# Designed miniproteins, single chains, continued (2): the designs that were tried, part 39

Each design is a single chain, and the fold is of that chain. pLDDT is the mean over its residues in the fold that is shown.

## One batch from the design tools (miniprotein)

Design m5328
Fold by ESMFold2-Fast:
Structure m5328 (fold): chain A 92 residues (1-92)
Amino acid sequence: SEAESAVEGAIGAAEDSIKYAKEGNLRQANIFSVAAAILAVAAIDLGASPEQLRRTAETFEKAADEIEKYTGDKEGAKLFRHVAEELRRAAE
């Protein structure tokens, strides 16, 4: 489904953001964090299941912690945390 594709895309983009953050590539980490956020919002709008939304939120919470740890990027971490909260609310 389109919702499932958006979920997998959001998770994949968040994981790529973590990968680039660990490499010290802040520019690429930020590009993938924005892509992840857009795809997560699309997953909500497309009616992804509560289970899919919770899984995406867990990945985003982990991404926020890893981005902050490896880059010190407070704004990128806030983006992931904010969208994770929206995903958890949509899963209620």
Scores: mean pLDDT 90

Design m5329
Fold by ESMFold2-Fast:
Structure m5329 (fold): chain A 82 residues (1-82)
Amino acid sequence: MSLEEILVEYFRLLAETLNLSEEEQFKKLAKFLQEKLSLDEEEAEKVAEELLELEKELFVDRKISLEEFLERVEKLLKEHLP
């Protein structure tokens, strides 16, 4: 799977989970990372935590731009590609 395909699937997941609890968002995101990046549970949970923090910085805290968010998400996912 390409980085571009993983990014599209991630943003689809983000859109589907925005109205869920933080716990459910974390759980679904960690599962997604295990399945799409072939990460073990511990690695997937660490990446999921970092992604949720970036989401909070964009949507809640408004500390980063959309462009910065996209660059940081791409970098994080690229570092964990098979």
Scores: mean pLDDT 82

Design m5330
Fold by ESMFold2-Fast:
Structure m5330 (fold): chain A 67 residues (1-67)
Amino acid sequence: SKEEDKKAIVEEVVKSVEESMKEEGVSQEEIDKIKKLVRKAVTELLDSMSEEQQKTLFEIHRKAQKE
């Protein structure tokens, strides 16, 4: 569903950011704060996109998930 696609993209971005920050030696407290900001920002970005833009992004994401 559209909501599941949105959640999957948000969580994948959050996970990528967390892993990158851990590699840079950022504290877990700071990582948790940034994760909240990133989750909010990505969600707001997706919600601001047109239906056509969202559909294109979801299709790209689904193709990227195929091994």
Scores: mean pLDDT 79

Design m5331
Fold by ESMFold2-Fast:
Structure m5331 (fold): chain A 86 residues (1-86)
Amino acid sequence: SETEEARERIEEYEERVKEAQEKLKAGTATEEEKELIEEAERLLRELLEMYRAGKPLDEIAEVLSRRFGVPVSAMKALLTEEINEG
């Protein structure tokens, strides 16, 4: 399903960011890995600002959809599942 594809892309991104952060701590991070960390931090800040501003789930899903290249409907479904599990 498109929701499972969205989940896989997010999990792959999270793993890449974690690996990059570990390499940064070890002093072995490449410029691309440093850029990945900075991009992840910018995305997190944007999402937190939207959440605090009370932006609707649809707008948050649109931001993540653009970032991960998945349909908005798939991202909205994934976010709804996460909210229902929490």
Scores: mean pLDDT 82

Design m5332
Fold by ESMFold2-Fast:
Structure m5332 (fold): chain A 97 residues (1-97)
Amino acid sequence: SVEEKFEEILKLLDQALTAIENGDWEKAIEYLRKALELISENFHEMTPEQREKLIEALKKLIETLKKNRDKVPEKYQHEVDLLIESLEKLIEALEKR
C-alpha cells in the first residue's frame, strides 16, 4: 500500500541519517538512493499530509548532509553533492503541488 511505502521511505531516510552520523557514507548513499527511488515511484499517490512530513524529513536530511559535507571521503564527494542537488529539486517539486 501507499501507506506502507511511505513508512518504508521514512525508515530509509532515518537509516541514512544514522549512517551519516556514524561516518558510513557507503550505507548513507545506498539508503538515500533507495529512498529516492521509492519516492519517485509513489509520490503522486501521497496525501498532502504525507508530502508535508516527507518535505520535513528531506529538509532535515539536506541540513545534515551539508553540515557533514567536509567529513565526506573524497571518493564520495561528487556523488553526495549530486544527491544534495537531487534532494533540493525534489523538495521544490513536492512543494509546487
Scores: mean pLDDT 87

Design m5333
Fold by ESMFold2-Fast:
Structure m5333 (fold): chain A 88 residues (1-88)
Amino acid sequence: SEVEERQRRAALEIGILAGVARIVHAVALTIEKKTNKPEEAREFEERQFRRLGETTGLPVSTIRSLLDPAFEERLIEEAREKIRKEAE
């Protein structure tokens, strides 16, 4: 159904964003380990999360929360429920 297709697309988009956020975080951890400069790692992560926020229209706090798989699952469930409700 159209609703199921939109729900699959929303889950995929959130999953991709969460994956990108986790890659950014992994790179930041690598910067910290290789440079021993946690401030450089934090600045890199904050800059990248800000860019993701600008691209997606989501608050930086939401993007940071996507590092938690439980938050990603909740956001996907909320998006699926919203799509179902809007289709009724």
Scores: mean pLDDT 88

Design m5334
Fold by ESMFold2-Fast:
Structure m5334 (fold): chain A 75 residues (1-75)
Amino acid sequence: MREELLERAVEEARIFSLLARYVIAKKQGNYEEAIKDLKELIEEVKRLYERTGDPRYKALAEHYQKELEELEKKI
C-alpha cells in the first residue's frame, strides 16, 4: 500500500511536469517539443489509468490524444 501510494504520487508529479512543459512549448510555438511532451503525457496518464482504473485518467488520455492529432496536422 505505501509503495503504491508513493508510486502514484510520483506519477502524478510527472504528469503535472509534462503538462507544464507541453503548455510552455505550445505557447512558444515550439510544436515539435509540444508534440514530444504531449506524447509522454498521454503515456503517463494511460499508465496511471491502468494502475488505478480511475475513469478520469481515461478521459484525460482521450482529451490529449485529440490535441495531439490537431498538433500533428500543424507540422
Scores: mean pLDDT 79

Design m5335
Fold by ESMFold2-Fast:
Structure m5335 (fold): chain A 84 residues (1-84)
Amino acid sequence: ELEKKIEEIFKKANELARSVIDQAGKEAEQVDDPEKRRELTLKAVAEALRIIGDALDYIFVLEGKIELTPETEEALKRFEEKLK
């Protein structure tokens, strides 16, 4: 049960991260300024990495490897909000 939930969380996080990158790519195509395109790409990569990081924190809390701290709780909330 726990293993299946972990796989599901990771799959959803990966799908969400891909969606963020894809959306930024479409926005970047509409921008003529190379510097602004780079900023959009970097922001998307940072957001995708944060999504993956939040998912890992969630998994580690479920496995009992990390204590639920205010930072971890905020990471869980961010991840859950992006799923909705």
Scores: mean pLDDT 76

Design m5336
Fold by ESMFold2-Fast:
Structure m5336 (fold): chain A 90 residues (1-90)
Amino acid sequence: ITDIEVELINQVIIFETALKLAEDQELPEPLREIMELVKKGIDAVKEGNLDEAIKYFEEALRKAREAGYRDVALQIERFLKTLKELKEKL
């Protein structure tokens, strides 16, 4: 296991925790759409499909920035950096 793999695992745990907390809450639009894209991205990561994961997270990042969810956008941007870095090593 490499440092980048540990970072990927940590990021997945962070997002899965956020998704579970959001599941029992009535989320406003566009936050609901952003979380659905994040969920699809995480599912793609678990399937080993990095290209698909990157696409979903890039769309989620765009929507988060447009909606002004700065902290969410920053977290997605960090995850995208990890995914792109992992792809470079493969």
Scores: mean pLDDT 79

Design m5337
Fold by ESMFold2-Fast:
Parts: sequence; structure tokens; C-alpha cells
Structure m5337 (fold): chain A 79 residues (1-79)
Amino acid sequence: SRIDAILAALAAAIAAGDVDGIQRALTELYVLRDQMSDAQLRRAAALAREAAAWAEKNGDTRLARGSRQLADELEAALA
């Protein structure tokens, strides 16, 4: 699916340290959040947390904050 492809792209971007790729994938996931299954929401939240951890380690405070906020919003959609 489109969402599964974006999740895979986000994982690859985090592994590569591709800031632009991380930002693009996170933005697309935010737009598509209402179309996600529970499994996709959990995977997206986990990857957003991983992106935040990577960003903090690499000094990108803005990306870290945005990624954490998205993870919280995705997790809230499960409840």
C-alpha cells in the first residue's frame, strides 16, 4: 500500500541519516493518519520515535520535537 511504502521509506531514511527523506515521510504519514490501520499507526509511531532519537543524537532539535509530537498524535489515534 501507499502507507506501507512510506513507512519503508521512513525506516530507510533513518538508517541512511537522510534528513530530507525523514521530513518527507513524516509529513506524508501525518496527512494520511486518518487512513491508517491500527498496525500502521503503531508502526508509524515507533518509526517517528526512532526518527526523534536519531535527530536528538545528531543535534536536530526541530526534527526531534516534530517527530515526538507526531508519534504522540499517532498513538492517541489508537485510543
Scores: mean pLDDT 88

Design m5338
Fold by ESMFold2-Fast:
Structure m5338 (fold): chain A 92 residues (1-92)
Amino acid sequence: MVINVSFYDESGNLVASRKDIPTLEEALEFIREQLEQAKADGRRVTVVVITSGNREEAEEALKQVIELAKEIGLRVVSSFVSGNAAVLILEP
């Protein structure tokens, strides 16, 4: 699996990204760092996780990011899977 992660602000501007992440574990480490920063800054953020695999891998990524967001104390405004992409809108 290869994973690409992108973070967008409420205006749709790219604020952070990491490509060619070899594992979901490493992707979640990057996502945690960015979500903790967004919470500290009081920022709404859109997270897009694109997997090189199938929809099932995107659905697993979505579940893991939702649990991580809840652990950090962010509210899940919206979450969905589109093809091999998991998309979440999160706010403090």
Scores: mean pLDDT 86

Design m5339
Fold by ESMFold2-Fast:
Structure m5339 (fold): chain A 62 residues (1-62)
Amino acid sequence: MLSKEAEEKLSHEEKIQLVGQQMLAMADSVDAILAGGDPEKQREELKKKIAELDEEAAKKAE
């Protein structure tokens, strides 16, 4: 999920790149759950990772 800040400040190309990175993080989280991981913990880690990717992209744009 993109923040409003990232949605406003990033170009369409940068948004596509960021979404791609977030999708890879989601795939890694799903793989961990399928390997017997805790879904609640994986969801929290994914949320943190998505937020970190969004913040990094927003900082780089400014």
Scores: mean pLDDT 75

Design m5340
Fold by ESMFold2-Fast:
Structure m5340 (fold): chain A 62 residues (1-62)
Amino acid sequence: MTAEEIKEILEETAKNVENIEVEIGEKNVRISYTPKGSSTVFTEVLSREEAEKMVKEFKEKL
């Protein structure tokens, strides 16, 4: 699992957001994004297990 893989998945699935940044921490993955038409940056924190599951599920659909 890489930050680039997560960013690519989000860019393909979340067309109403801009400025997606992904940071992989030791225990968590942090995703920051700006919704289109908003000046507010949102940050979501996923566990590494949740992020790995998301990447695997996306790859299985390809």
Scores: mean pLDDT 76

Design m5341
Fold by ESMFold2-Fast:
Structure m5341 (fold): chain A 66 residues (1-66)
Amino acid sequence: SPQQQALIDHNEADIKRLEERAKELKERYEKTGDIKDYLLYLVYEIVIGGTKFVRERLLEKLQRQS
């Protein structure tokens, strides 16, 4: 449905923003060696992976109901 597509598009935009922030943190760590940037990068990678996993499981359930 159009409403379901809008939710998917919104979630994809959020994932892209998280990936951009993770990339910036990794690039800063590679330039400075600041362990804090590396730790934040790892946290963002975990959140991104978890968000993608949940989204994929929800999409599988919705497809089976259609």
Scores: mean pLDDT 80

Design m5342
Fold by ESMFold2-Fast:
Structure m5342 (fold): chain A 69 residues (1-69)
Amino acid sequence: SAAERYRQAIEDTYEANKDKSVEERLAAVEAVANAKIDEALAANDLEAVQATLEALGEVKKKAIEEAKA
């Protein structure tokens, strides 16, 4: 589904930027998330919007935990 593909794209973007600072990693993930949200809204796919927002929130929590460790 689009929701699953969008969640995966957000996770993959975070992992691909692990060598970057937390701010740079979050900026990259936010850029991908915003593009996916725009696509989902244009398609009126609210489930995909919800999944993208949830995945973004999960990645932000991971980034905070990594910064604390």
Scores: mean pLDDT 83

Design m5343
Fold by ESMFold2-Fast:
Structure m5343 (fold): chain A 109 residues (1-109)
Amino acid sequence: NLEKLREELRQKYSKEDLNKVAEETIKRGEEVAKLARQLAESTPDPEYAAQLRKAADEVEKQIEKLKEAIKNNASPEVLIDTIVEADIAIRRAQALVFEYLTKLAEKAA
């Protein structure tokens, strides 16, 4: 539940702690976007390739917003919202990657 995630971030983390969470979210986003792009280039399925590239583009967009928020010393509220938006994009990309890998494994069996 995204509402609960926002409340937990507000209650548990100082601005310095939120910046560390943001930096870890950036790293996680960069890793998943890279994997999604690699899979898009290797897949024979043009529909999966398009979906994977779109997911990577969305992750990179949200990560860039998060980098800007850190550089501009954004308020805790802005940092939390940007972290949550990035986390949503990352989870969507991860789900798509896992779906593709699962289907690939099923075809190999």
Scores: mean pLDDT 84

Design m5344
Fold by ESMFold2-Fast:
Structure m5344 (fold): chain A 69 residues (1-69)
Amino acid sequence: HHHHMQERVRKAAEILRKIDELAKKNKSNQKEFEDIVTEILRKLAKENPTFDVDALEKAYKEIEEKIKK
C-alpha cells in the first residue's frame, strides 16, 4: 500500500503513460483498444468501488494481456 501522495501520483502517471504507449502501438485499432480498456476498467470498478492507483496498475496488466493475444 502507498500512503505518500507524491508516490501515488507518480505511479498513476507512470501507468497512464504505459497505457498511452499501448494506444500508440494500436493506432489502427483505436476503437478495439478503447473497448478493451473500458471492459477491464468496468470490471475493476465493480470489484473495487474506490478506484485508485493500485486498481489502475491491475487494469494496465489486464489491458496488456488482452492486447498481446
Scores: mean pLDDT 68

Design m5345
Fold by ESMFold2-Fast:
Structure m5345 (fold): chain A 81 residues (1-81)
Amino acid sequence: MKEEIVVAFKDAAGVPHHIKVEYENGLIVKIVKGFTSTEEAEEYAKKNNVPFYKEAEGSTKKADQEAFVEKLEKQIKEAKE
């Protein structure tokens, strides 16, 4: 089961990243595409009826990525119910 979601986060240097990913079994398995801004990513998600998650405001280091994926899993479960 693969789901496409749009996520926005900031890395350890404070650089914003906006990506569409494939999410499977609680893990991001593929980056599908990037966007130039949070606004563009949010608008794309709205127009294409794709979930938009703005969870990670921190580092993209392994520990932060794992915490981010856990939060994404929770949000996906809550959205689907």
Scores: mean pLDDT 64

Design m5346
Fold by ESMFold2-Fast:
Structure m5346 (fold): chain A 108 residues (1-108)
Amino acid sequence: MEFEKDPRVSPLELEAIKLVEEAIEKLRELGHTVDAELFERRLDGVKLMFLRGSVITNEDSSTPVESLVGLLLEVADILEEKGLDELAEELRKKAEELAKEHNLKLPE
């Protein structure tokens, strides 16, 4: 998917997506393949939500940005459990930046 050319994806959102992709690769390299596959599937879903942003979808309970923020926080929690604290902090900071820009509530 060419998110760099998509006007529906901001530079901050693209950077957050890339961080999740890097985290997934790191988990896979460390043998956490189940977590990596689950997060890859969830990220693909988030990417589809951004690409479908031009289509009127009734009854969406979350925005693409809300789903991305949630994914960043969940991936960060797993990274921290595996001792990848620096990468976990990067994902949490990116989630905080996205939440602040879009006036979203963070749980912590």
Scores: mean pLDDT 74

Design m5347
Fold by ESMFold2-Fast:
Structure m5347 (fold): chain A 91 residues (1-91)
Amino acid sequence: SAEEAAEAAREAGRRGAEAGKRAAEAEKRGDVLGEVGGVLEAIGAGTEALLAGRKSEEGKEAAKEALREAAEEAKESPLAKKALEGQLEGL
């Protein structure tokens, strides 16, 4: 359903934002493994948001909003930000 697609996209996007923020914080402290871990989690969650969002127009809008927020949270890790922006471009 459209509502389920939108909810799934928002939940996945929220997890992407949390992962992107962790990647950005790891980058700031020079924790390369922590940044890579956060980037991989952000890619996984961003992909889930993209796939969930594609199921309806409401889902696409929810995914776009959630992925934009996630990319902003990841802004200090260029790698995580680019990964999340790549998912957004898939919508």
Scores: mean pLDDT 84

Design m5348
Fold by ESMFold2-Fast:
Structure m5348 (fold): chain A 55 residues (1-55)
Amino acid sequence: SMVDELKAIADTLSEAGLRTLARVLRHEAARSSDPEVRAQLEEAAAYVEGLVAAR
């Protein structure tokens, strides 16, 4: 799934990369009119934010 692919990419990123990705994902979620896509982007953003907090 898109969420699983985003999580896999996130695991390879630096802290700066993760912070940038989290902002982009939150921005895209806010702009999405599709609730399913919005939920997936929000889930991915939460995962990325969790990785930043753990570093």
Scores: mean pLDDT 85

Design m5349
Fold by ESMFold2-Fast:
Structure m5349 (fold): chain A 80 residues (1-80)
Amino acid sequence: DEARRLVLEALETAIEKAREAGDEELVKMFEEVREREVDRAAEILREMIAATPEPLSAAERRAAAYSAALLAYLEALEER
C-alpha cells in the first residue's frame, strides 16, 4: 500500500524533527496519528492523489501525505 507507506514515512520524519526540536507535545501528536489514524490518512491521501490531474512529484506526495495525516487527526478530534 503506497499511500500507507508514504503516510508512515512522513510521520516518521515529523516525529524525528519534533524530537530534535524538543517539542514533546508535537511528538505525542504525531505518535497518536501513527498508532490510530494511519489507515484513514492513507485513504485521504489516495483521494488527494486521484483528484490531481497531473502526477505528483516526490516532494508533492510527501506534502500531501503530511496534509492527509493532519486531516485524519483533526477528523478524529471532531468525532462526538
Scores: mean pLDDT 79

Design m5350
Fold by ESMFold2-Fast:
Structure m5350 (fold): chain A 75 residues (1-75)
Amino acid sequence: SKSKMDELKKKGVEADEQGDYKTASDYYSQAAKLASSDPKESQILSLTSQGYQALADGDEERAKQLGVQVEQLKT
């Protein structure tokens, strides 16, 4: 449900605030799967998950590229 998706997004934000980018990536990935009825939201959440995975891997350039894609989808 959307409520569960929003809770997972909240947990992702909390993980980010702790610098736990891998855990943030996992929560956003789970949220993306719950957003399957909203393709745009699902894509935004999936790219956000990939961005956090890139940060966890130390790949700042890839994280930046994914962040730009997310912002383009929000326009």
Scores: mean pLDDT 87

Design m5351
Fold by ESMFold2-Fast:
Structure m5351 (fold): chain A 82 residues (1-82)
Amino acid sequence: AAAWNNLALLLQNLNREEEAQKAYHRAIELDPNDIKAWNNYAVFLQNLNREDEAAEIYRQAIELDPSNEEILNNYRRFLSQL
């Protein structure tokens, strides 16, 4: 849900990385079809230089919606920026 995403972004800005990660995980758990939650979590992990974990989050999102062009394009862009 949007509230968990907003909390995660706030915690990220406060450098509370462990708490931010838990909030992102909770957002995805409550609404696994929330593409914004998946994108925000992947970007969060990328910003921490945790590229392997970011790639896994994209992969899980693709598994849930393999026809979603936005996630597929974001994953391709992510890989091209490594």
Scores: mean pLDDT 80

Design m5352
Fold by ESMFold2-Fast:
Structure m5352 (fold): chain A 55 residues (1-55)
Amino acid sequence: SAAEALDALEERRASLSPEEVKAGALDIFQMAQAEGDIATAERAVQLYAAALASE
């Protein structure tokens, strides 16, 4: 699920570049939208924004 994918991305965040985190967050956002999981989509947007701010 999108929520499980987001949790896995957050766990790996320290070992990933900001570009990799942004790409992963975007993929999860699209998956969450397809599933109708608004909460996970919002979390993915926040993670994307945080990765962008860390550049």
Scores: mean pLDDT 82

Design m5353
Fold by ESMFold2-Fast:
Structure m5353 (fold): chain A 80 residues (1-80)
Amino acid sequence: MEAERQELLERARENLEKMAEVEVELGVISEEQAKELVERQLALIEALLADPATRQKAIELVEALEKRTEELLEAKKKAE
């Protein structure tokens, strides 16, 4: 349980940080705003994972973040 929760939080952090880096590079947000947004989103995901009733929704949210990150990285690659 704890190991699986830590894995999901690590996956969420990596994907949120990658998306935030792209947004900073594009000038949409500052590095400070990016850090605040990442921590805020991680706190939400952690809270959802702590409740058995919302755990499945938290997993789906992490999977959706991974898909969105892949789409952003692919778009960046095509723009290069």
Scores: mean pLDDT 78

Design m5354
Fold by ESMFold2-Fast:
Structure m5354 (fold): chain A 80 residues (1-80)
Amino acid sequence: MEKLRRLAERVHEAILEVAKESGVEIDPDEVRQALEKAVEMGASPVSIVVLGARIAEKYGADAAKVTRRGMEVLEELEKE
């Protein structure tokens, strides 16, 4: 559970960073709520990354960058 919440937190950070790089305004509270709900509903780690990319795409940010950063985070957390 803690590892999934940490993944969601770091995916949230990645979405905000990519949005900033893209010059796009994003609601950080909406992003966090969506990711937390996915964790509560038993989403897999990959599903959390995919959800993050979809949220980024909704706001016009680069979904591919979010996917890449999210997968890198997932690899780091899986080594723990």
Scores: mean pLDDT 82

Design m5355
Fold by ESMFold2-Fast:
Structure m5355 (fold): chain A 105 residues (1-105)
Amino acid sequence: AREEIRRLAEKMKEGAYDLLEMYKKLFPEDISEETYEEAKKAIDEAYKRFMELIEENPDMSVEEALERFKEILEEMAAKSKNPLIKYLFRSLARELEAEIERLRE
C-alpha cells in the first residue's frame, strides 16, 4: 500500500512536470517565466504536503491517500491566481478521481 501510494505520487509529479513543459513549449508567449516557476513550485509543494501526510499516517489505505491527495490539489487550485496551476491541478485531481473509482470497482 505505502509503496504503491508513493509510486503513484511520483508518477503524478513527473506527469505534472511533463504537462508544464509541454505548455511552455506550445505557448511560450503566453506563459511567463514567473508563471512557469510558480507552477513548478506549486507541484513541489503539493508533492511535499502529500508525502508528509503519508509519513504521518502509515496505516492510511490507498483509496484514502488518493482522496486526500485530490483534496490537496483542489485546495491549491482554488487558492491560486495562476491559471496554469488551476488547470494543471484540476487535471491531476480528475486523474486521481479516476484511480479512486477503479479501486471501488
Scores: mean pLDDT 80

Design m5356
Fold by ESMFold2-Fast:
Structure m5356 (fold): chain A 87 residues (1-87)
Amino acid sequence: DLEELKKKYPRAYAALYLIGLLLGFKPLPDEKEEFEAIQRFLTEADPEALREALLTTSEILGVPVSELKKELSKIVNEAFREKLETL
């Protein structure tokens, strides 16, 4: 349930979309499809560009990258979670 994820992990949800927008992700009209598409987009993104976007998001939100990665891992699919561990 996407609404429940947004309530439990609002910062992680915001961070996911901010990272996507920084890397050129284009929003979609359906929120559920958009949530799935952004995770695929980020999983396929260049690791260095993704690392830079994580650092920028960390600075904007005032949260350490390690904490952001931990929070993101609670809401994202297995493929993106695995990629986050390599950054």
Scores: mean pLDDT 86

Design m5357
Fold by ESMFold2-Fast:
Structure m5357 (fold): chain A 86 residues (1-86)
Amino acid sequence: MTEEEAEEMVKEAQELARESVRLEEEAIRDPSKAEEYARKNREYALQILDYAGKMTSAGFGEHQRELVKAALVAAEAAKRAEEYAK
């Protein structure tokens, strides 16, 4: 894995985290979609954690930390969306 590939994974993860927050807000506006959006946000969190698992070399420690941060945002957004599911 190159440093450029690691940076692109962090960028993608940050975009997924932003999308997860948007879906959480959509779940609040339309609770009928809450279960679907919670599931999607869980999928985003797992995808970001897969990226973090690939950042195992000493050179990618900061990238791994940013990925874990993004995954936590997506996981929290999933949990909040799930609270609106009926």
Scores: mean pLDDT 80

Design m5358
Fold by ESMFold2-Fast:
Structure m5358 (fold): chain A 119 residues (1-119)
Amino acid sequence: SEKIEKLKKIYEETKKRIDEIVAEGRAQGLPPEEVFNRIARVMFEAARKIAEELGLSDETRREIMRAVAEAINKVKEKLDELIAAGKPRDEMIDEIYRTAKNELDEVYKKAIELIEKES
């Protein structure tokens, strides 16, 4: 499917951007909150790009946007948990990274299912 191929390209580019954000965050000593903010922005941009470029129905667009918002919220919940527990910065960045990658994978799987339902 052309739509699934476009989705895969957005997904792979988003993963690469998250990898770069985390690498830069470690190298520059960025606060975990800033690493989270940059990841959230990139995930939101991916959702907007999917909504604009794939020619999806309004319903499918809303479901994908909701899935991305929920994914971002789960990463934020993990960050808040780590801050409350007084975790070291490097451990917080590692956990944010792991959570973001896992949540992005789940969004990608759900987006495939939603797009296939439209075909």
Scores: mean pLDDT 89

Design m5359
Fold by ESMFold2-Fast:
Structure m5359 (fold): chain A 63 residues (1-63)
Amino acid sequence: GPEEAARAVAEAAGVSLEAARRAVENGIKHGDGSAVGAELAAAGATAEQARAGVRAMIEHGAA
């Protein structure tokens, strides 16, 4: 679910849980991982960390 996805994204992308929750909500709203990646980058994630966060979200069924 979204909370489990947010935790996984926070760990994978190295961002706060609050930033991960916003990224997950933005991904659900727009229906694609590019919105998640953009939000994670805005939270200070590197391109590598943002890609890891998007993968974690997909694995937990929230993207």
Scores: mean pLDDT 77

Design m5360
Fold by ESMFold2-Fast:
Structure m5360 (fold): chain A 111 residues (1-111)
Amino acid sequence: KEKIPELVKLLSDPDPEVRRAAALELGKLDFVVPEAIEPLARLLTDPDRAVAEAALLALDAMLRKTPEENRSRIVEAIRRTPGAVEALRRLAADADPAVAAAARRLLAELG
């Protein structure tokens, strides 16, 4: 099954459930998909909270397993995305401790 190009495409799907599922699947991979980094950073500001949470968890997973160059790409993508840092601050206050912890880890990388 051709999964990676389709998963990246589904991050832009009009259905929030599809965007959420695609973000979670990208986060489950044992490697980083560089072309997904910028779309996932944009999804941090998604109007659907579950999509924003899924994008956060995917970026956190990528950060944890990423070589340094891709870690820098993730940090830069978040910094370049309007509202992404504010979205991370909101997610850091989330009632779900896993979501809040992931958001705090990404914020720590930003300084």
Scores: mean pLDDT 83

Design m5361
Fold by ESMFold2-Fast:
Structure m5361 (fold): chain A 73 residues (1-73)
Amino acid sequence: MHPFTRFLAEELVKIADEESKGSAAKLTEYFLTVLGVPKEHILEAFEIARKKVKNKEKFEEEYKKALEVIESL
């Protein structure tokens, strides 16, 4: 597993389940455009996070916003 995939998955869980001011869309954009992480590894991070999140509704809302970022590139 790519090191950034694990880190991103853990941050995505925090965005969904905790009082985090983070945005999955902004984090995804940063990983794609600044860190150069391939789209495939970012999508894998969402799959890992989906299995661990408690607030599934918030996770899916954040995922849709992040997917729009991926599709715009």
Scores: mean pLDDT 79

Design m5362
Fold by ESMFold2-Fast:
Structure m5362 (fold): chain A 74 residues (1-74)
Amino acid sequence: MDQQRRNTSLRIIQYSIDNNDFDTFTRMLDALASRSSNPSQANQLRQQAIQYFQQGDNDSAFGLARQVIDLSVS
């Protein structure tokens, strides 16, 4: 169950980055951070991921978004 949720979230995040879909990227991270085991840490990582996305640093944005996902499925 959790692995399927993680894989679905990763695919949506990757799609949003590949298509420069800022709206989908931010909405997904908002939802994931809200349901995480550590919302404060998840929100900090989310904010950093959004900043890197806006700067065009797709690798850093994805890496931070993945950490938010991992906090949300534990």
Scores: mean pLDDT 83

